# Designs tried in a protein design run: designed miniproteins, single chains. Part 2

Each design is a single chain, and the fold is of that chain. pLDDT is the mean over its residues in the fold that is shown.

## One batch from the design tools (miniprotein)

Design m37
Fold by ESMFold2-Fast:
Structure m37 (fold): chain A 67 residues (1-67)
Amino acid sequence: MEEEIQAIMEEARKSALKAGLDEAGSERVGIATAANMRLLQMMREGKKLSTMEMLELSFAIEEELRG
């Protein structure tokens, strides 16, 4: 699972670079993509999240991936 998330993050970053984003913007796209993938996995497990809970969780996941 960790290897899959890292691979997705790397591919998203490479795709963003090809689309003309700079390195910093491409890293942001990679992190956001990984956070969205984790959020989607939780939703697929039948967890109902409010919009605010999804937003807070997304920020927490992004923070974890940056640190």
Scores: mean pLDDT 72

Design m38
Fold by ESMFold2-Fast:
Structure m38 (fold): chain A 82 residues (1-82)
Amino acid sequence: STELKEEAVKLAKELSMSEEDIEKIKNAKDNKELAKIFAESVVRQLGLPKEAAENVEIFEKALKKLGVPEKLREKAIKIIKS
């Protein structure tokens, strides 16, 4: 949805993702592609384990271990579960 894409773009900026990754998020065709692009970009940007891009539980645990604020973690999980 447009709302989910807007949330993903805003969070990508808060996580200091590259303009190239933000543009890929903007151009995602559906929620599944959006979730994949977002997860892969976050994994790369924050240096998370590669498995985190494909597994929401690993993704959440990795963000928590890095000390990412709860509010930002909740937004990220919402995007990748869509």
Scores: mean pLDDT 82

Design m39
Fold by ESMFold2-Fast:
Structure m39 (fold): chain A 68 residues (1-68)
Amino acid sequence: SMAEQFRRNAQGAIAAAKEMLKTLPLSDEQRAKAQALIDQAEAALAAGDYQSAFRYAGQAVQIANEAA
């Protein structure tokens, strides 16, 4: 189903963002901002809002990429 596809995509994006936060040498400010977005993504995922979860996780990845 489309909901299952969105859920899998959101879970994958959150996992990728978490891994980048573990491995990349980010500033405290950028790490805090990216972590806040991951927290928002996880909350959206728990609420069944998979599109917002994917978007927030993507924003966290963008911060990590621009910081590196």
Scores: mean pLDDT 84

Design m40
Fold by ESMFold2-Fast:
Structure m40 (fold): chain A 62 residues (1-62)
Amino acid sequence: LLSEEQQAALREAAEAAARAAGVEALIKVTPDGVLVSVTRGSEAQRAAFYAAVGAAARAIAA
């Protein structure tokens, strides 16, 4: 399970990833991880966003 500090870091990383990829997304962070739903973006932008969020989640959980 993620600590509150890890959850805050993951939320910040997910929001930064959304801005960098140029997508609009709903982001929900819990002790079990992060749930993201892209509401606006191209297929390439969505792929970049999901890859960035996945990388951040692995780094923070390590």
Scores: mean pLDDT 83

Design m41
Fold by ESMFold2-Fast:
Structure m41 (fold): chain A 77 residues (1-77)
Amino acid sequence: LAARQKELDERWQSLSPEQQKEVEEKVREKLEEIEREAKARVEAALAAGDEAAALAAVREALEEAARLTEEAIEELT
C-alpha cells in the first residue's frame, strides 16, 4: 500500500521525538507479535510449496502493522 505508507511516513515525521518514542513503545509489543505470526504463516506456506500464500501473509502483516501505527499516532495526536 504505497499511498498509505507515504501518508504514514509524513505523519511520523511531523511528530516530535517524544511523540515518536511514545508511539514506538505503545506499538512495539504488538508489532513483534504481528511479525512472529507472519513468520509462522510464511514458514507453513513455504513448507506447503505455496509462495502466493507466503506473500499474502507478509502483505497482511504489513497492512496490520501500518493500521496499528496509524491508530497509535491518532491517539497520541
Scores: mean pLDDT 78

Design m42
Fold by ESMFold2-Fast:
Structure m42 (fold): chain A 100 residues (1-100)
Amino acid sequence: SMQIELALAILESLAKDYADNPELVALLNEMKELIEEMAKNAENLTEEQIKELERKLKELIERASEVAKKEYPEDAETTRKTLTGVADVVIRLARKKAEE
């Protein structure tokens, strides 16, 4: 999926930009792993599994946003917005696949 490939590319780009912060890199990699697992199982996801994925992504975004706010305050708003956009695209795609 081009949308999933784009989402993963955005997270990889952010992880490279913040390579000096292992905590932020770990959170971004955890988001990547969740998205990759969703993509593998997209045709078999239940509504409960999609809701749990959304919850986990939102939790990771809040944690990553707090790290960014503390360590990279000038970038924090842009980082939060970017990560929220990635999560929104991923959840929308998961719901679309579940409806098919």
Scores: mean pLDDT 85

Design m43
Fold by ESMFold2-Fast:
Structure m43 (fold): chain A 113 residues (1-113)
Amino acid sequence: SSKLEKLRKEIEKIFKEFEEETDPEKQIELFKKAVKLLIEGLRLAVKEKDEKAIKELEQLTRKLAINALAKHPKSKEVLEALKEMKKEAEKLGLKSLAEDLEKIIKVMEKKMA
């Protein structure tokens, strides 16, 4: 799918910008943008039954979520975006990804309490 390939390239570009960004507010905005594109990409990959694209996007999602937890462990905006991703993973039947996102969400909620 040309649309999936375009989305994947845009996600990888934003992920790189997220890792290189030093301003915390801009970094959170890049994270939210990456989450939106990952949700769109995962929905499309599942619809097209592209198992390779699903696996690659799940791996990018896990990597992004772990990095966001490390850099912004007390960000309510990051927590809410991770909850949205988990909800979409559950809707798409991506059980392993949803379980991994729940673990990250629980760590963040404990740090915010």
Scores: mean pLDDT 88

Design m44
Fold by ESMFold2-Fast:
Structure m44 (fold): chain A 95 residues (1-95)
Amino acid sequence: EKVEEAKRYIEKAIQSLKEAIDALEAGDFDTARKHIEEALSNLKKARELVPNENIDKAIEYAQKALDAVRRGDADTALENAQKAIEYAKKALEEL
């Protein structure tokens, strides 16, 4: 079922975002970037399977986190990665 497949992609994205947060806290921007890119890929796959506003918001905040990592802004990256997890979890609750 497309909904169950979308949930699996969202769960993978949440895990990647948590790994990105750990990397940011360690000052490892290269590892954080990789994990945020993996999260974005999984969220976009979920969005292709089911339309959901909270998936769209999770993508928006994950993209903001990626942009912050690219400019070396750890605080903004952490805040936006946490918001991306929040919206991804809301999407799981609604699906």
Scores: mean pLDDT 91

Design m45
Fold by ESMFold2-Fast:
Structure m45 (fold): chain A 64 residues (1-64)
Amino acid sequence: MTEEEEKRIREAVEKITGRKLPEDWTPGEAFLRASYWLLTGEEPPEGATPDELAARIAEAVKKQ
């Protein structure tokens, strides 16, 4: 990915979630946090791991 694509993804996720992303976040984690917010209607917990976010997303999807 280009630096511009990474910056765009970070900006979109920050806008959707209303949260500032850490500098070391990967695009994958940014997508997981955005998906969590969209599916659950709740902001991702601070300090949640990608695995925890993925598990919560899977549980939310199972109910839909």
Scores: mean pLDDT 67

Design m46
Fold by ESMFold2-Fast:
Structure m46 (fold): chain A 73 residues (1-73)
Amino acid sequence: SSAEKIAELRERARAAYENVSEEAAAQIRELEEAIAAKDWERAREILERMSEDARLALLALNHEAARRQVAEE
């Protein structure tokens, strides 16, 4: 099922986040700073150049945030 496939992807994303490099962590921080500054042009540029590890880590972070939101309902 799609839910089971998503759960596997989440597990992989979490593992990538736990083992994320300093480079990937720095890329995520740069993205967060650009978004906080509402610099959408720079945010887009950062997203385009992000490594796969950074993107997987970001996916895991976004999923945790969404899960927290749903728990409030």
Scores: mean pLDDT 68

Design m47
Fold by ESMFold2-Fast:
Structure m47 (fold): chain A 103 residues (1-103)
Amino acid sequence: EEKEKKIEEIKRLLEQVLADLWFLAQYFKASPEVLKLLERANELAEQAIKAVEEGNYDEAISYLRELKKLAQEILKKLGASKEFIDRVNKRLDEAIKLVEELK
């Protein structure tokens, strides 16, 4: 029950991160290049969730760290505000922390 709640919170945090990135991309009319990076971000989030559900926590943390690096690249290319960058980073750091707590 506690494990299921942490997995659901990880999913919620990743959904919010992806929603924020896609919102900003739409708002700033992202290039096709940036849209491809967003598609990769979706794939990394799905891989992280699958790894968590399979109990592969170290793999999940690896995917989340790669997602954080990619999210920072996307936000920089879009010219996102520091406040927006900090918000996305906080959500990804919380997701990583929750996976660490499952170990």
Scores: mean pLDDT 88

Design m48
Fold by ESMFold2-Fast:
Structure m48 (fold): chain A 86 residues (1-86)
Amino acid sequence: MELEKKLNELREKAKKDGSVEIAKEFYEVLQKMDLSIDELVDLIYEAEKEGLKEFARAAIQVLKDKYNTPEEAKKFREKLLEKRKE
């Protein structure tokens, strides 16, 4: 799928350039992909491990905008904290 290919291309660019512009493109692609909380948490965790702070922030923003109920916010926080312990 074109969106998945574009996401991978943006991840490679972010390793060289942590600019706000790339983070914005990442945000738009992630919104279009209609990812679950689990998928977004996995992407955030991978981005943080790779030192891609701007990508992690963009993925967190997509998650906050898509999953904005208190229950969804709690689920996101618990899953991300559990991943970060590993």
Scores: mean pLDDT 75

Design m49
Fold by ESMFold2-Fast:
Structure m49 (fold): chain A 66 residues (1-66)
Amino acid sequence: MEEQRQAAMRRALEAGRAVLGQPVEEATKAVREALRPEIEAGLISGVEVVGRDGRASEVTALVAEP
């Protein structure tokens, strides 16, 4: 579980970084699609996108605790 949790966190960081500057709605959709396997496996409990001027400035994913 711990190793899978860390891999999910790494993927969440990469997916979030890739969508920075995109419109918030597009960024949220893209991140959820990219992390769908991790969310379905219960490794990620939530994804939040913080927007500024309608664009994603920060993406946070909550990784499930072991």
Scores: mean pLDDT 77

Design m50
Fold by ESMFold2-Fast:
Structure m50 (fold): chain A 97 residues (1-97)
Amino acid sequence: KMEELEKKAKELLEKNKAIVEKAKETMDQAEVEKLIRDLIVDGTVDIVKELVKNGLLSKEEIEDIIESFEKMLPSLDPEQKKKVEEVIELLKEELKK
């Protein structure tokens, strides 16, 4: 359900904040900014994959996520883009079921 998704996303965000805080002790600002972007992308990808696996997304929700990810692609680095593209393909396959 969407409310459970929001709760998991919030918990993941708080956990990622702790990781970023630790990184700031050993990394420069540019490295920390890249780490933040990587953590957001990886966390979002992981949550979406879990939701698809458990059948928790409606077709409308899947279509909205695909649109959001496709709009995001041009701003991502090549590694992040590959991860997001893999999730888009997985979501498109789920829509065919």
Scores: mean pLDDT 73

Design m51
Fold by ESMFold2-Fast:
Structure m51 (fold): chain A 77 residues (1-77)
Amino acid sequence: MKKIEELEKKKKELGDKVSELLVDENATKEEIKEQMEKVIETLKKILEEAKKANAPQEIIEEIEAEIKHAEEAKEKI
């Protein structure tokens, strides 16, 4: 399951990036929003790849939760 393991790693890295963006006092709100949009788009691509790879439901749910978290975080900026 090399493909699924790589997708889980990418998901975790993007989730960490969301958390880092939310506490980045050096970036402007517009820069944070732009980076958040890129993270959301990449997470959506990972979700599509996971579905195509027939990933376990738990992994798909985790990716969907990360997308929702990033979208909600972006709305608050």
Scores: mean pLDDT 79

Design m52
Fold by ESMFold2-Fast:
Structure m52 (fold): chain A 68 residues (1-68)
Amino acid sequence: SLIDELIEKYKDADGKISEVAALALLRREFGLTLEQAVALIRKYKDDDGYLSEEQARELLEEAEKLRP
């Protein structure tokens, strides 16, 4: 799926997506505004500022509903 391909593209060596990578993904691939992207990242990120593959999948599923 597109979501699985994006997770593979943007994840780091530990299998996590950083806030910076998530912001780039949401803005470049989904066309979200900065406000929308920041709100989703805050909702799904862990205390260290990373998204697990599971959290990233949930975030991207919600982001698809916000795509123009």
Scores: mean pLDDT 84

Design m53
Fold by ESMFold2-Fast:
Order: sequence, then C-alpha cells, then structure tokens
Structure m53 (fold): chain A 78 residues (1-78)
Amino acid sequence: MDELRALLAELGERLRAELSEEDALKVADLIAVPYGASREEVIEALKNARKKLPSVLSPESAEKAQKLLEEAIKQLES
C-alpha cells in the first residue's frame, strides 16, 4: 500500500516536471485510485488514464504523459 502510494507520488512529481501544473492535475484526476487500492487496481487505473490522455491534453503533452504512465505500469507489472 505505502509503496504503491510512493510510486504514484513520484509519478505525480515527474508529471509536474514534464508537463504544466494544469496538465499534471488533469492526468492525476484521470487516475483516481482509491486509498488502499491493490496493485492490480492501480495498474488498471493507469491503463485507463493512459487511454484518455489524448482527449484531455495536447498531442505533445499526451505523448509525454503516456510515456510516464507506461513506465509506471511497467514498474508495477515487474
């Protein structure tokens, strides 16, 4: 649980570093993982958020966010 939250917090920091603050908040809103979510639930939330990125971000910002979400998913699946 705490490890999953730390990974999500790190993802949020990286999103703010790569994107504008507003775009990073849009991505965070899409993820919407409940407290105590399982690893599988977090992976599904990240995959669902990744699919929605082109609808809420510019193509350039969506590409950056997609790469960050893909890296997080890969880390959780290993």
Scores: mean pLDDT 79

Design m54
Fold by ESMFold2-Fast:
Structure m54 (fold): chain A 58 residues (1-58)
Amino acid sequence: MDNLKKSLKAQKTALKNSEDLLAEAEKRGLPQDLIDRLKAVAEQLKKWVEALEKLLKE
């Protein structure tokens, strides 16, 4: 597999971890500022993954 496919897989893992962290942060009642930052990170990763998937189609 090429480096782009490896990067996509890594980004998907990062997105999943980010979503899990966001859920835990909300569950634990962490400061809203941190929750908002986690939401922004997850959304950026999601769009990045989607863009890479559309380019690679694999």
Scores: mean pLDDT 79

Design m55
Fold by ESMFold2-Fast:
Structure m55 (fold): chain A 85 residues (1-85)
Amino acid sequence: MKITFIIENPDEVKIIIDEKYELTVSIKDTIGELKEKFKKEYGYEPEFPFPDSATIEDLITWALEEGKVLELTSTEDKVIIVFEL
């Protein structure tokens, strides 16, 4: 599963899964809340190697430290992280 994070401000992240499923969420939202939002919007529930109580910020930190990072682009205006699960 290919996941893209786009961070243009400190409080929100755009999450794109398999270049098809896209949501903008708060970095303070939980993985459980993220899964529920994807399920409601697309009828799709992504599997993350993280407990539902973890935050999106925790997921981003894990992706950078332990995830299979494919691309990392940083500019003055945004950070783009692409990784594979």
Scores: mean pLDDT 81

Design m56
Fold by ESMFold2-Fast:
Structure m56 (fold): chain A 73 residues (1-73)
Amino acid sequence: SEAERQAKMKEMEKRLDELIKQIEKTYSKEVVEKVQRVRNTILSMPDETRLTLTIEEQIKLLKEIAEEEAKKQ
């Protein structure tokens, strides 16, 4: 349903906000900026496309991006 879709998107955004705060405490500003750019790309996607990834998959992706970017520095 539409209400379920909206609730899922809000929960996803909340959990991603919490993840970004954790990354800000752990990694450099450059890593945080990279992760934030990827997050902004996800937020710009159509709802249908965004919902192809679970909240857990999106959190894993952003964590992997942070770890990979940190290794390049």
Scores: mean pLDDT 77

Design m57
Fold by ESMFold2-Fast:
Structure m57 (fold): chain A 72 residues (1-72)
Amino acid sequence: SKKSLEEAKKALQDLAAQLAADAAALRAQYDAAVAAGAPQSVIDQLRLDAEIAEGLAGIALGVANTIEKKLS
């Protein structure tokens, strides 16, 4: 139903926003770790975690946009 799609769209938008915020925090931690000369394993893990969060945020937003087009 249209109501179920609106609820799904909002949940995906909220998830995308949270994942984008998490990715930004991980990118800030990455920049700080690089500046501090942290071990390469720590730097690599922070970059990977940020890339995963960014990718998931993009997928969630993409699905939300597809639902919006169906509702219009």
Scores: mean pLDDT 90

Design m58
Fold by ESMFold2-Fast:
Structure m58 (fold): chain A 66 residues (1-66)
Amino acid sequence: AMQALADQINAALAANGFTQATATIQGDNIVITGQVADPADRQRAGQIAADIANGQYDVIDNITVS
């Protein structure tokens, strides 16, 4: 289910040190929100989510870099 994928993404993000990033369900999309230190971290978080979603759902990376 989509919620199970969002939960897996959140667990993977936390395991990779992205404790300020959160995956949520918005309509038919998985949306990642939060803050990271640099653009490479934003890209890594998005990649982790995309790998878990395995092309079944759209992943939108709305993480801010600050």
Scores: mean pLDDT 79

Design m59
Fold by ESMFold2-Fast:
Structure m59 (fold): chain A 61 residues (1-61)
Amino acid sequence: SDEAILASAKELLEDLAAKSPSAAAFRRQADGLVAYMRSEGLPEALVERIEAIAEELLAAR
């Protein structure tokens, strides 16, 4: 389901944010994940919500 995809993406992004040595490193990894999800045909509405989660995590740094 879309909610399961979002929950998994959030968990992965939170893990990446915790393990990344800098905000710049996290942004590169998050951008790569978003690009990959778009290439796999994820609906744009889900991609936008995942991008919003990444931006919230960046703002919390």
Scores: mean pLDDT 82

Design m60
Fold by ESMFold2-Fast:
Structure m60 (fold): chain A 84 residues (1-84)
Amino acid sequence: GDAERGKEVYKKYFEGTHGKDGKADGAASKDVVILTDGSKVPDLSDIGKKYSDEEIFNYLKNKVPAAKSLTDEEIKDIVAYLKT
């Protein structure tokens, strides 16, 4: 993944729901406040510290509604950004 492209994709699609730099302190939208499993939107900065690139990719693709409209390449770019 490309962390610079991931930062741009994150700002466009995730920053409003997940906060700046993955802090989950941004204004929650009606579309993303609850994850697919019924849990609240997590702090994505913590996920980058705990999980592998593949685990974060699978999490975003399967659990985060904001990632549903993204390509696999865009999700990989976000993973690279979250790991910086």
Scores: mean pLDDT 63

Design m61
Fold by ESMFold2-Fast:
Structure m61 (fold): chain A 60 residues (1-60)
Amino acid sequence: TNEEITRRLLAKGRDPQVAIDLFDQDGDGTITKQEIEDVLRSRGVTDPRSLQMTLRYLGL
C-alpha cells in the first residue's frame, strides 16, 4: 500500500513525499512495487541484483 511504501521510504529517504511523487506514475496516490521497479529500470537499473539491492536499501 501507499502507506507502507511511505513508511519504508521515510526510513531511508528524507523526503518521502518527493519519492512518492516520482514513483507514482499513474497519479493515483498509490505506488506499487512494480511501479518502483519500472522507474528504476527506466533510469538504468536493469540488472536484477541491482534492482533487488536498491529495493532493499529503500526498505522494500
Scores: mean pLDDT 62

Design m62
Fold by ESMFold2-Fast:
Structure m62 (fold): chain A 89 residues (1-89)
Amino acid sequence: MERARELLLEAEALASFAQMLAYLSGDEAARRAVDLVMAAADAFRAGDLETAEEHLRRAEELLKEVKDELARRVLEEAIRLLREALRAA
């Protein structure tokens, strides 16, 4: 389970970076996507894998509305890492 923990920590770090980018750009969609990724990480940590997966699906839908290209790429990577963590759990 160490691998799932590593992926979770990496995803949380990327989400924090995306949060900073969203703040600097004023991208509301990016802010909402960050909130969903962080909620997914919290659900994963609590063992609620179904809720984590639902939050990640919603975050992916919001990525289409994200205007800041760097924030979108960072969020895509964070979501990918969290999905990999869910598969490793």
Scores: mean pLDDT 86

Design m63
Fold by ESMFold2-Fast:
Structure m63 (fold): chain A 80 residues (1-80)
Amino acid sequence: SAPTTVLTLTLVNAATGKVVKLEIDGSAPEEDIYERVKKAALAAGASQEDADRVADQVVAAVRTARRRGIEHLELTLGIT
C-alpha cells in the first residue's frame, strides 16, 4: 500500500493573534483539501485572496509530499 501522508497545518493571523491548527489527510481529493483549508483560513479572519493563496500552497505541498512518499509534513502559514 502507498504511504499515508498527513499534513499538520498551522494558520497564524498576526493582526488578530488567532491561531488555527488542523490535520489534513493527504489521501483526500485535492478539491476537498482546498475547500477545507480555504474555509479554515476565512474563519481565522483571512481575506479571500489570502484564503485562496494558502489553500493553493497546502494542496501543492500535499501533492509534493505524496509524490515523494513523505508520511508527515508540518506547515505554518501566515494570513491577513
Scores: mean pLDDT 84

Design m64
Fold by ESMFold2-Fast:
Structure m64 (fold): chain A 91 residues (1-91)
Amino acid sequence: DPLEEARKEVEKRLEEIEKEAANLNTPEKQQKALEEGKALIEKYKEENEKLNETRHEELTDEERIERLQIGLKVYEGNMLRFTAEVGLANR
């Protein structure tokens, strides 16, 4: 089932994002993560909002996978940005 496999890949990627955020332990990594996080949010925010307006039952399997992938990119951007902002503020 492609949708089931996509869900497992999203769960795996969420763990990877959490580990990446935990490794933002230098100012240089924090600054880079802040810039990358903002860029990801800017790039994927509109697409994420459009996909989230449609009922899950009305989506094709391809659109459901795309929703998961785009939502994951926005989540990654928000996690990197937030973690970096907190780290930079602690100086």
Scores: mean pLDDT 78

Design m65
Fold by ESMFold2-Fast:
Structure m65 (fold): chain A 89 residues (1-89)
Amino acid sequence: SERDRIIQIVDEISLYHRMMGDDDLAQIYDQLRQAIRDGDVDKAKQLLQQILDRETKLLNESSVSKDTKDKSIKNLQDWVQDVLDTLES
């Protein structure tokens, strides 16, 4: 299902952040996975906003070019919207 695909992506992102030492962010993704599994749309929305805020901050603090940051932030925003659209359908 589309939800199972999203859960797989969330698990992969969580693992990546744990490998990079971002345990706090990985925990937010783990909570998102659980909210999606539980069908808790309101909690998933709150967690997606926290993810958007934290990931945007990390991108802005990174050494990559402004163009790369802007594209990455847009891709993140688009992904968050796709997840929300899936959960609300």
Scores: mean pLDDT 87

Design m66
Fold by ESMFold2-Fast:
Structure m66 (fold): chain A 96 residues (1-96)
Amino acid sequence: EELRQLAERYIEQAVEDLDNAAASTPEEAKIYAGQALNAVRGAAMYAKQLPDKEELLKKIREAVEQAAQRMKDAGHKEIGEEFLKEAERIIDEVAA
């Protein structure tokens, strides 16, 4: 389904942005984290429209938590923590 493909593409984009953040300067990492938040919102918006939205929202959370952990391990701990708080807020807001 097209909506599922869009949700999965946004999950892939969020992970890519966070992995780019892990390899970047602190200033660039903040920009990539912001882009990843936009991708999380997109993924959640499309997932919300699908019958198995709960499973897809869980997949979004797990994928970005793993990628954010890699970013934290790379030295961007505060940026990664702030990202995860905002990502959780966005997912909960969209899922409501």
Scores: mean pLDDT 87

Design m67
Fold by ESMFold2-Fast:
Structure m67 (fold): chain A 76 residues (1-76)
Amino acid sequence: SAEEEALRETLRDILAWAGKAAARYGLDDPRFRALMAAFEARLTELAQQLRAGKISVAEFTAQLRALQRETGAELE
């Protein structure tokens, strides 16, 4: 479906962004590690809501995009 394709595209974009951020800030940077840990925790919560049927694939994708934008802004 278009929603599933949008999710796959969003996941590819997030993986590419995370790789670039890791290269820029370094995996050993405490601020980068703290922000990535917070990102992973929020992603885990969203994934649990999706599995429980509390949010749709479209809602999950939209929230994941928002989470990536917010985390990217915090990283500068």
Scores: mean pLDDT 84

Design m68
Fold by ESMFold2-Fast:
Structure m68 (fold): chain A 93 residues (1-93)
Amino acid sequence: SENALKLAQQALNDGKAAVELGEEAVRIGKGKKGLNLAIAAAIRGIGGIFSSEQALKLNGDEEARKLAEQGIKLAKKGVDLAMEALRKVDAAE
C-alpha cells in the first residue's frame, strides 16, 4: 500500500510534468528547443505510464488507485502532446 501510494504520486508528478513540457513543445513547434522539450515530454510521460501501471498492480487503497488513474491520464496526454510537437517540428524543417 505505501509502495503503491509512492508510485502513484510519482506517476502523477511525471504526468503533470509531461503535459507541461508537451504543451511548451507544441507552443514552440520548431528547432532544437522544440525537439528537446518534445523528447523530454515523451520520456516523462512514458515514465508516468510505467509508474501508474506498477501502482495499479500493487492493489493499493482508493487514494493510490485514484492518483495512479490521474497519473496515467496525464502521462498519456503528455505523450500525445510530445508526438504532436514532434510532427510540428518535422513540418517546420
Scores: mean pLDDT 88

Design m69
Fold by ESMFold2-Fast:
Formats: sequence, C-alpha cells, structure tokens
Structure m69 (fold): chain A 94 residues (1-94)
Amino acid sequence: SLEELRERLEELEGEAVRLYLEFQDLAAKHGMDDPEVAALKAEFDALLAELSRLAREAERAIQEGDEETARKLLEEMERVLERMRELVARLKAL
C-alpha cells in the first residue's frame, strides 16, 4: 500500500541520517588529513547525493500513486544504504 511505502521511505531516510552521523563521528576521530579517510568521505558523499535523488523520486511516485515505481526506488535506496554501511565498516577498520 502507499501508506506502507511512505513508512518504508521514512525508515530508510532515518537510517541514512544515522549512518551519516556515525560516518562523521568516525571521520573526525581518524582525521580528515588522512587520504584514505578523505577518499571514503568522497565516496560516502556521492552515495548521499544518489540516495537524496532516489528519495525525491520515491516521494514523487508515492504522491502519484505509482506503487510499482515507488517500490523499485525504495529497493534501490536499500542497495545504496548497504553500500553506505560498507563504507562505514571500512572507516571503522582504519
């Protein structure tokens, strides 16, 4: 349903905020003068931009009542979040 898709979008956006805060805390701890940290931040920022675009497209699909498109966009957001979690794990390993 559109209501369930709306709730899922909000859940994924909430996870993105939590990952962003965790990444920022870890990057500050390791120091941005580290080229490896800077490279991971560039990758993370690119994924945030992609996630933001997907979230806007998902919101539009939900508003238009296009459940199939909204579901596919939310699945793409979940894949981007998985890649973001991997970058957080790589930063923790430094």
Scores: mean pLDDT 90

Design m70
Fold by ESMFold2-Fast:
Structure m70 (fold): chain A 85 residues (1-85)
Amino acid sequence: MAVLIELEFPSEETREEFVRRIRKIAAEYGVTGPSEVEGTRVLVRLEHDDEEVLKKAVEAIREAAKELGGRVVREEELDIESLRP
């Protein structure tokens, strides 16, 4: 499974702190995912074979965003089967 989360922060400084936190969270849970940054916005894609681990990582990321005043602009769950041709 994969999860796509788009977030907007009050400033670039809070966005930079969020990016640092998600790198730590990704390492702790063993999830992989690129993040795309544009000004105060962050697009995070998280992937893991274990759905439970992915859900825990997503929850940790939501809490980190909330602590930094970030708001969720978009959140989408992507099934691996939905990515098949």
Scores: mean pLDDT 75

Design m71
Fold by ESMFold2-Fast:
Structure m71 (fold): chain A 60 residues (1-60)
Amino acid sequence: DLDERSEKLAKKVRDILKKLKTLDEKEQFQVELIEEIEKKLKPNHSEQEKIDVIEEVLEK
């Protein structure tokens, strides 16, 4: 289910952010995550394919 996968990904991101100590580290993590996702996303990706890309980036 797409919504359940999205919630699991959001939880993983929140857990990573909680482990980071400074605001700068949290900001850097978010910027790097967005950049990696943008590099792998294609304009014609379905919502399912977009979630697959995000999962791949977070598991790396």
Scores: mean pLDDT 74

Design m72
Fold by ESMFold2-Fast:
Structure m72 (fold): chain A 72 residues (1-72)
Amino acid sequence: SLLVSRSVGYVIRGIGYELEGDLKGAAESYRKASELLLSVDPNDPLAYKYLSKAYELEGDEKKAAEYKKLAE
């Protein structure tokens, strides 16, 4: 799927931003990856994994924990 391929692109960008210390850029990239995955499957555990990571990087520990549970 083109949308899945685009989500992988955003994950790679997120990793790049983390390596540069840009946690805000990383969180935004992981959130965009999650949004693309959820547009294909609203219950995709991989999407919730990336969404949890985005909230963790933003310091929202409560939402990160909630989405981490959905990712199992």
Scores: mean pLDDT 86

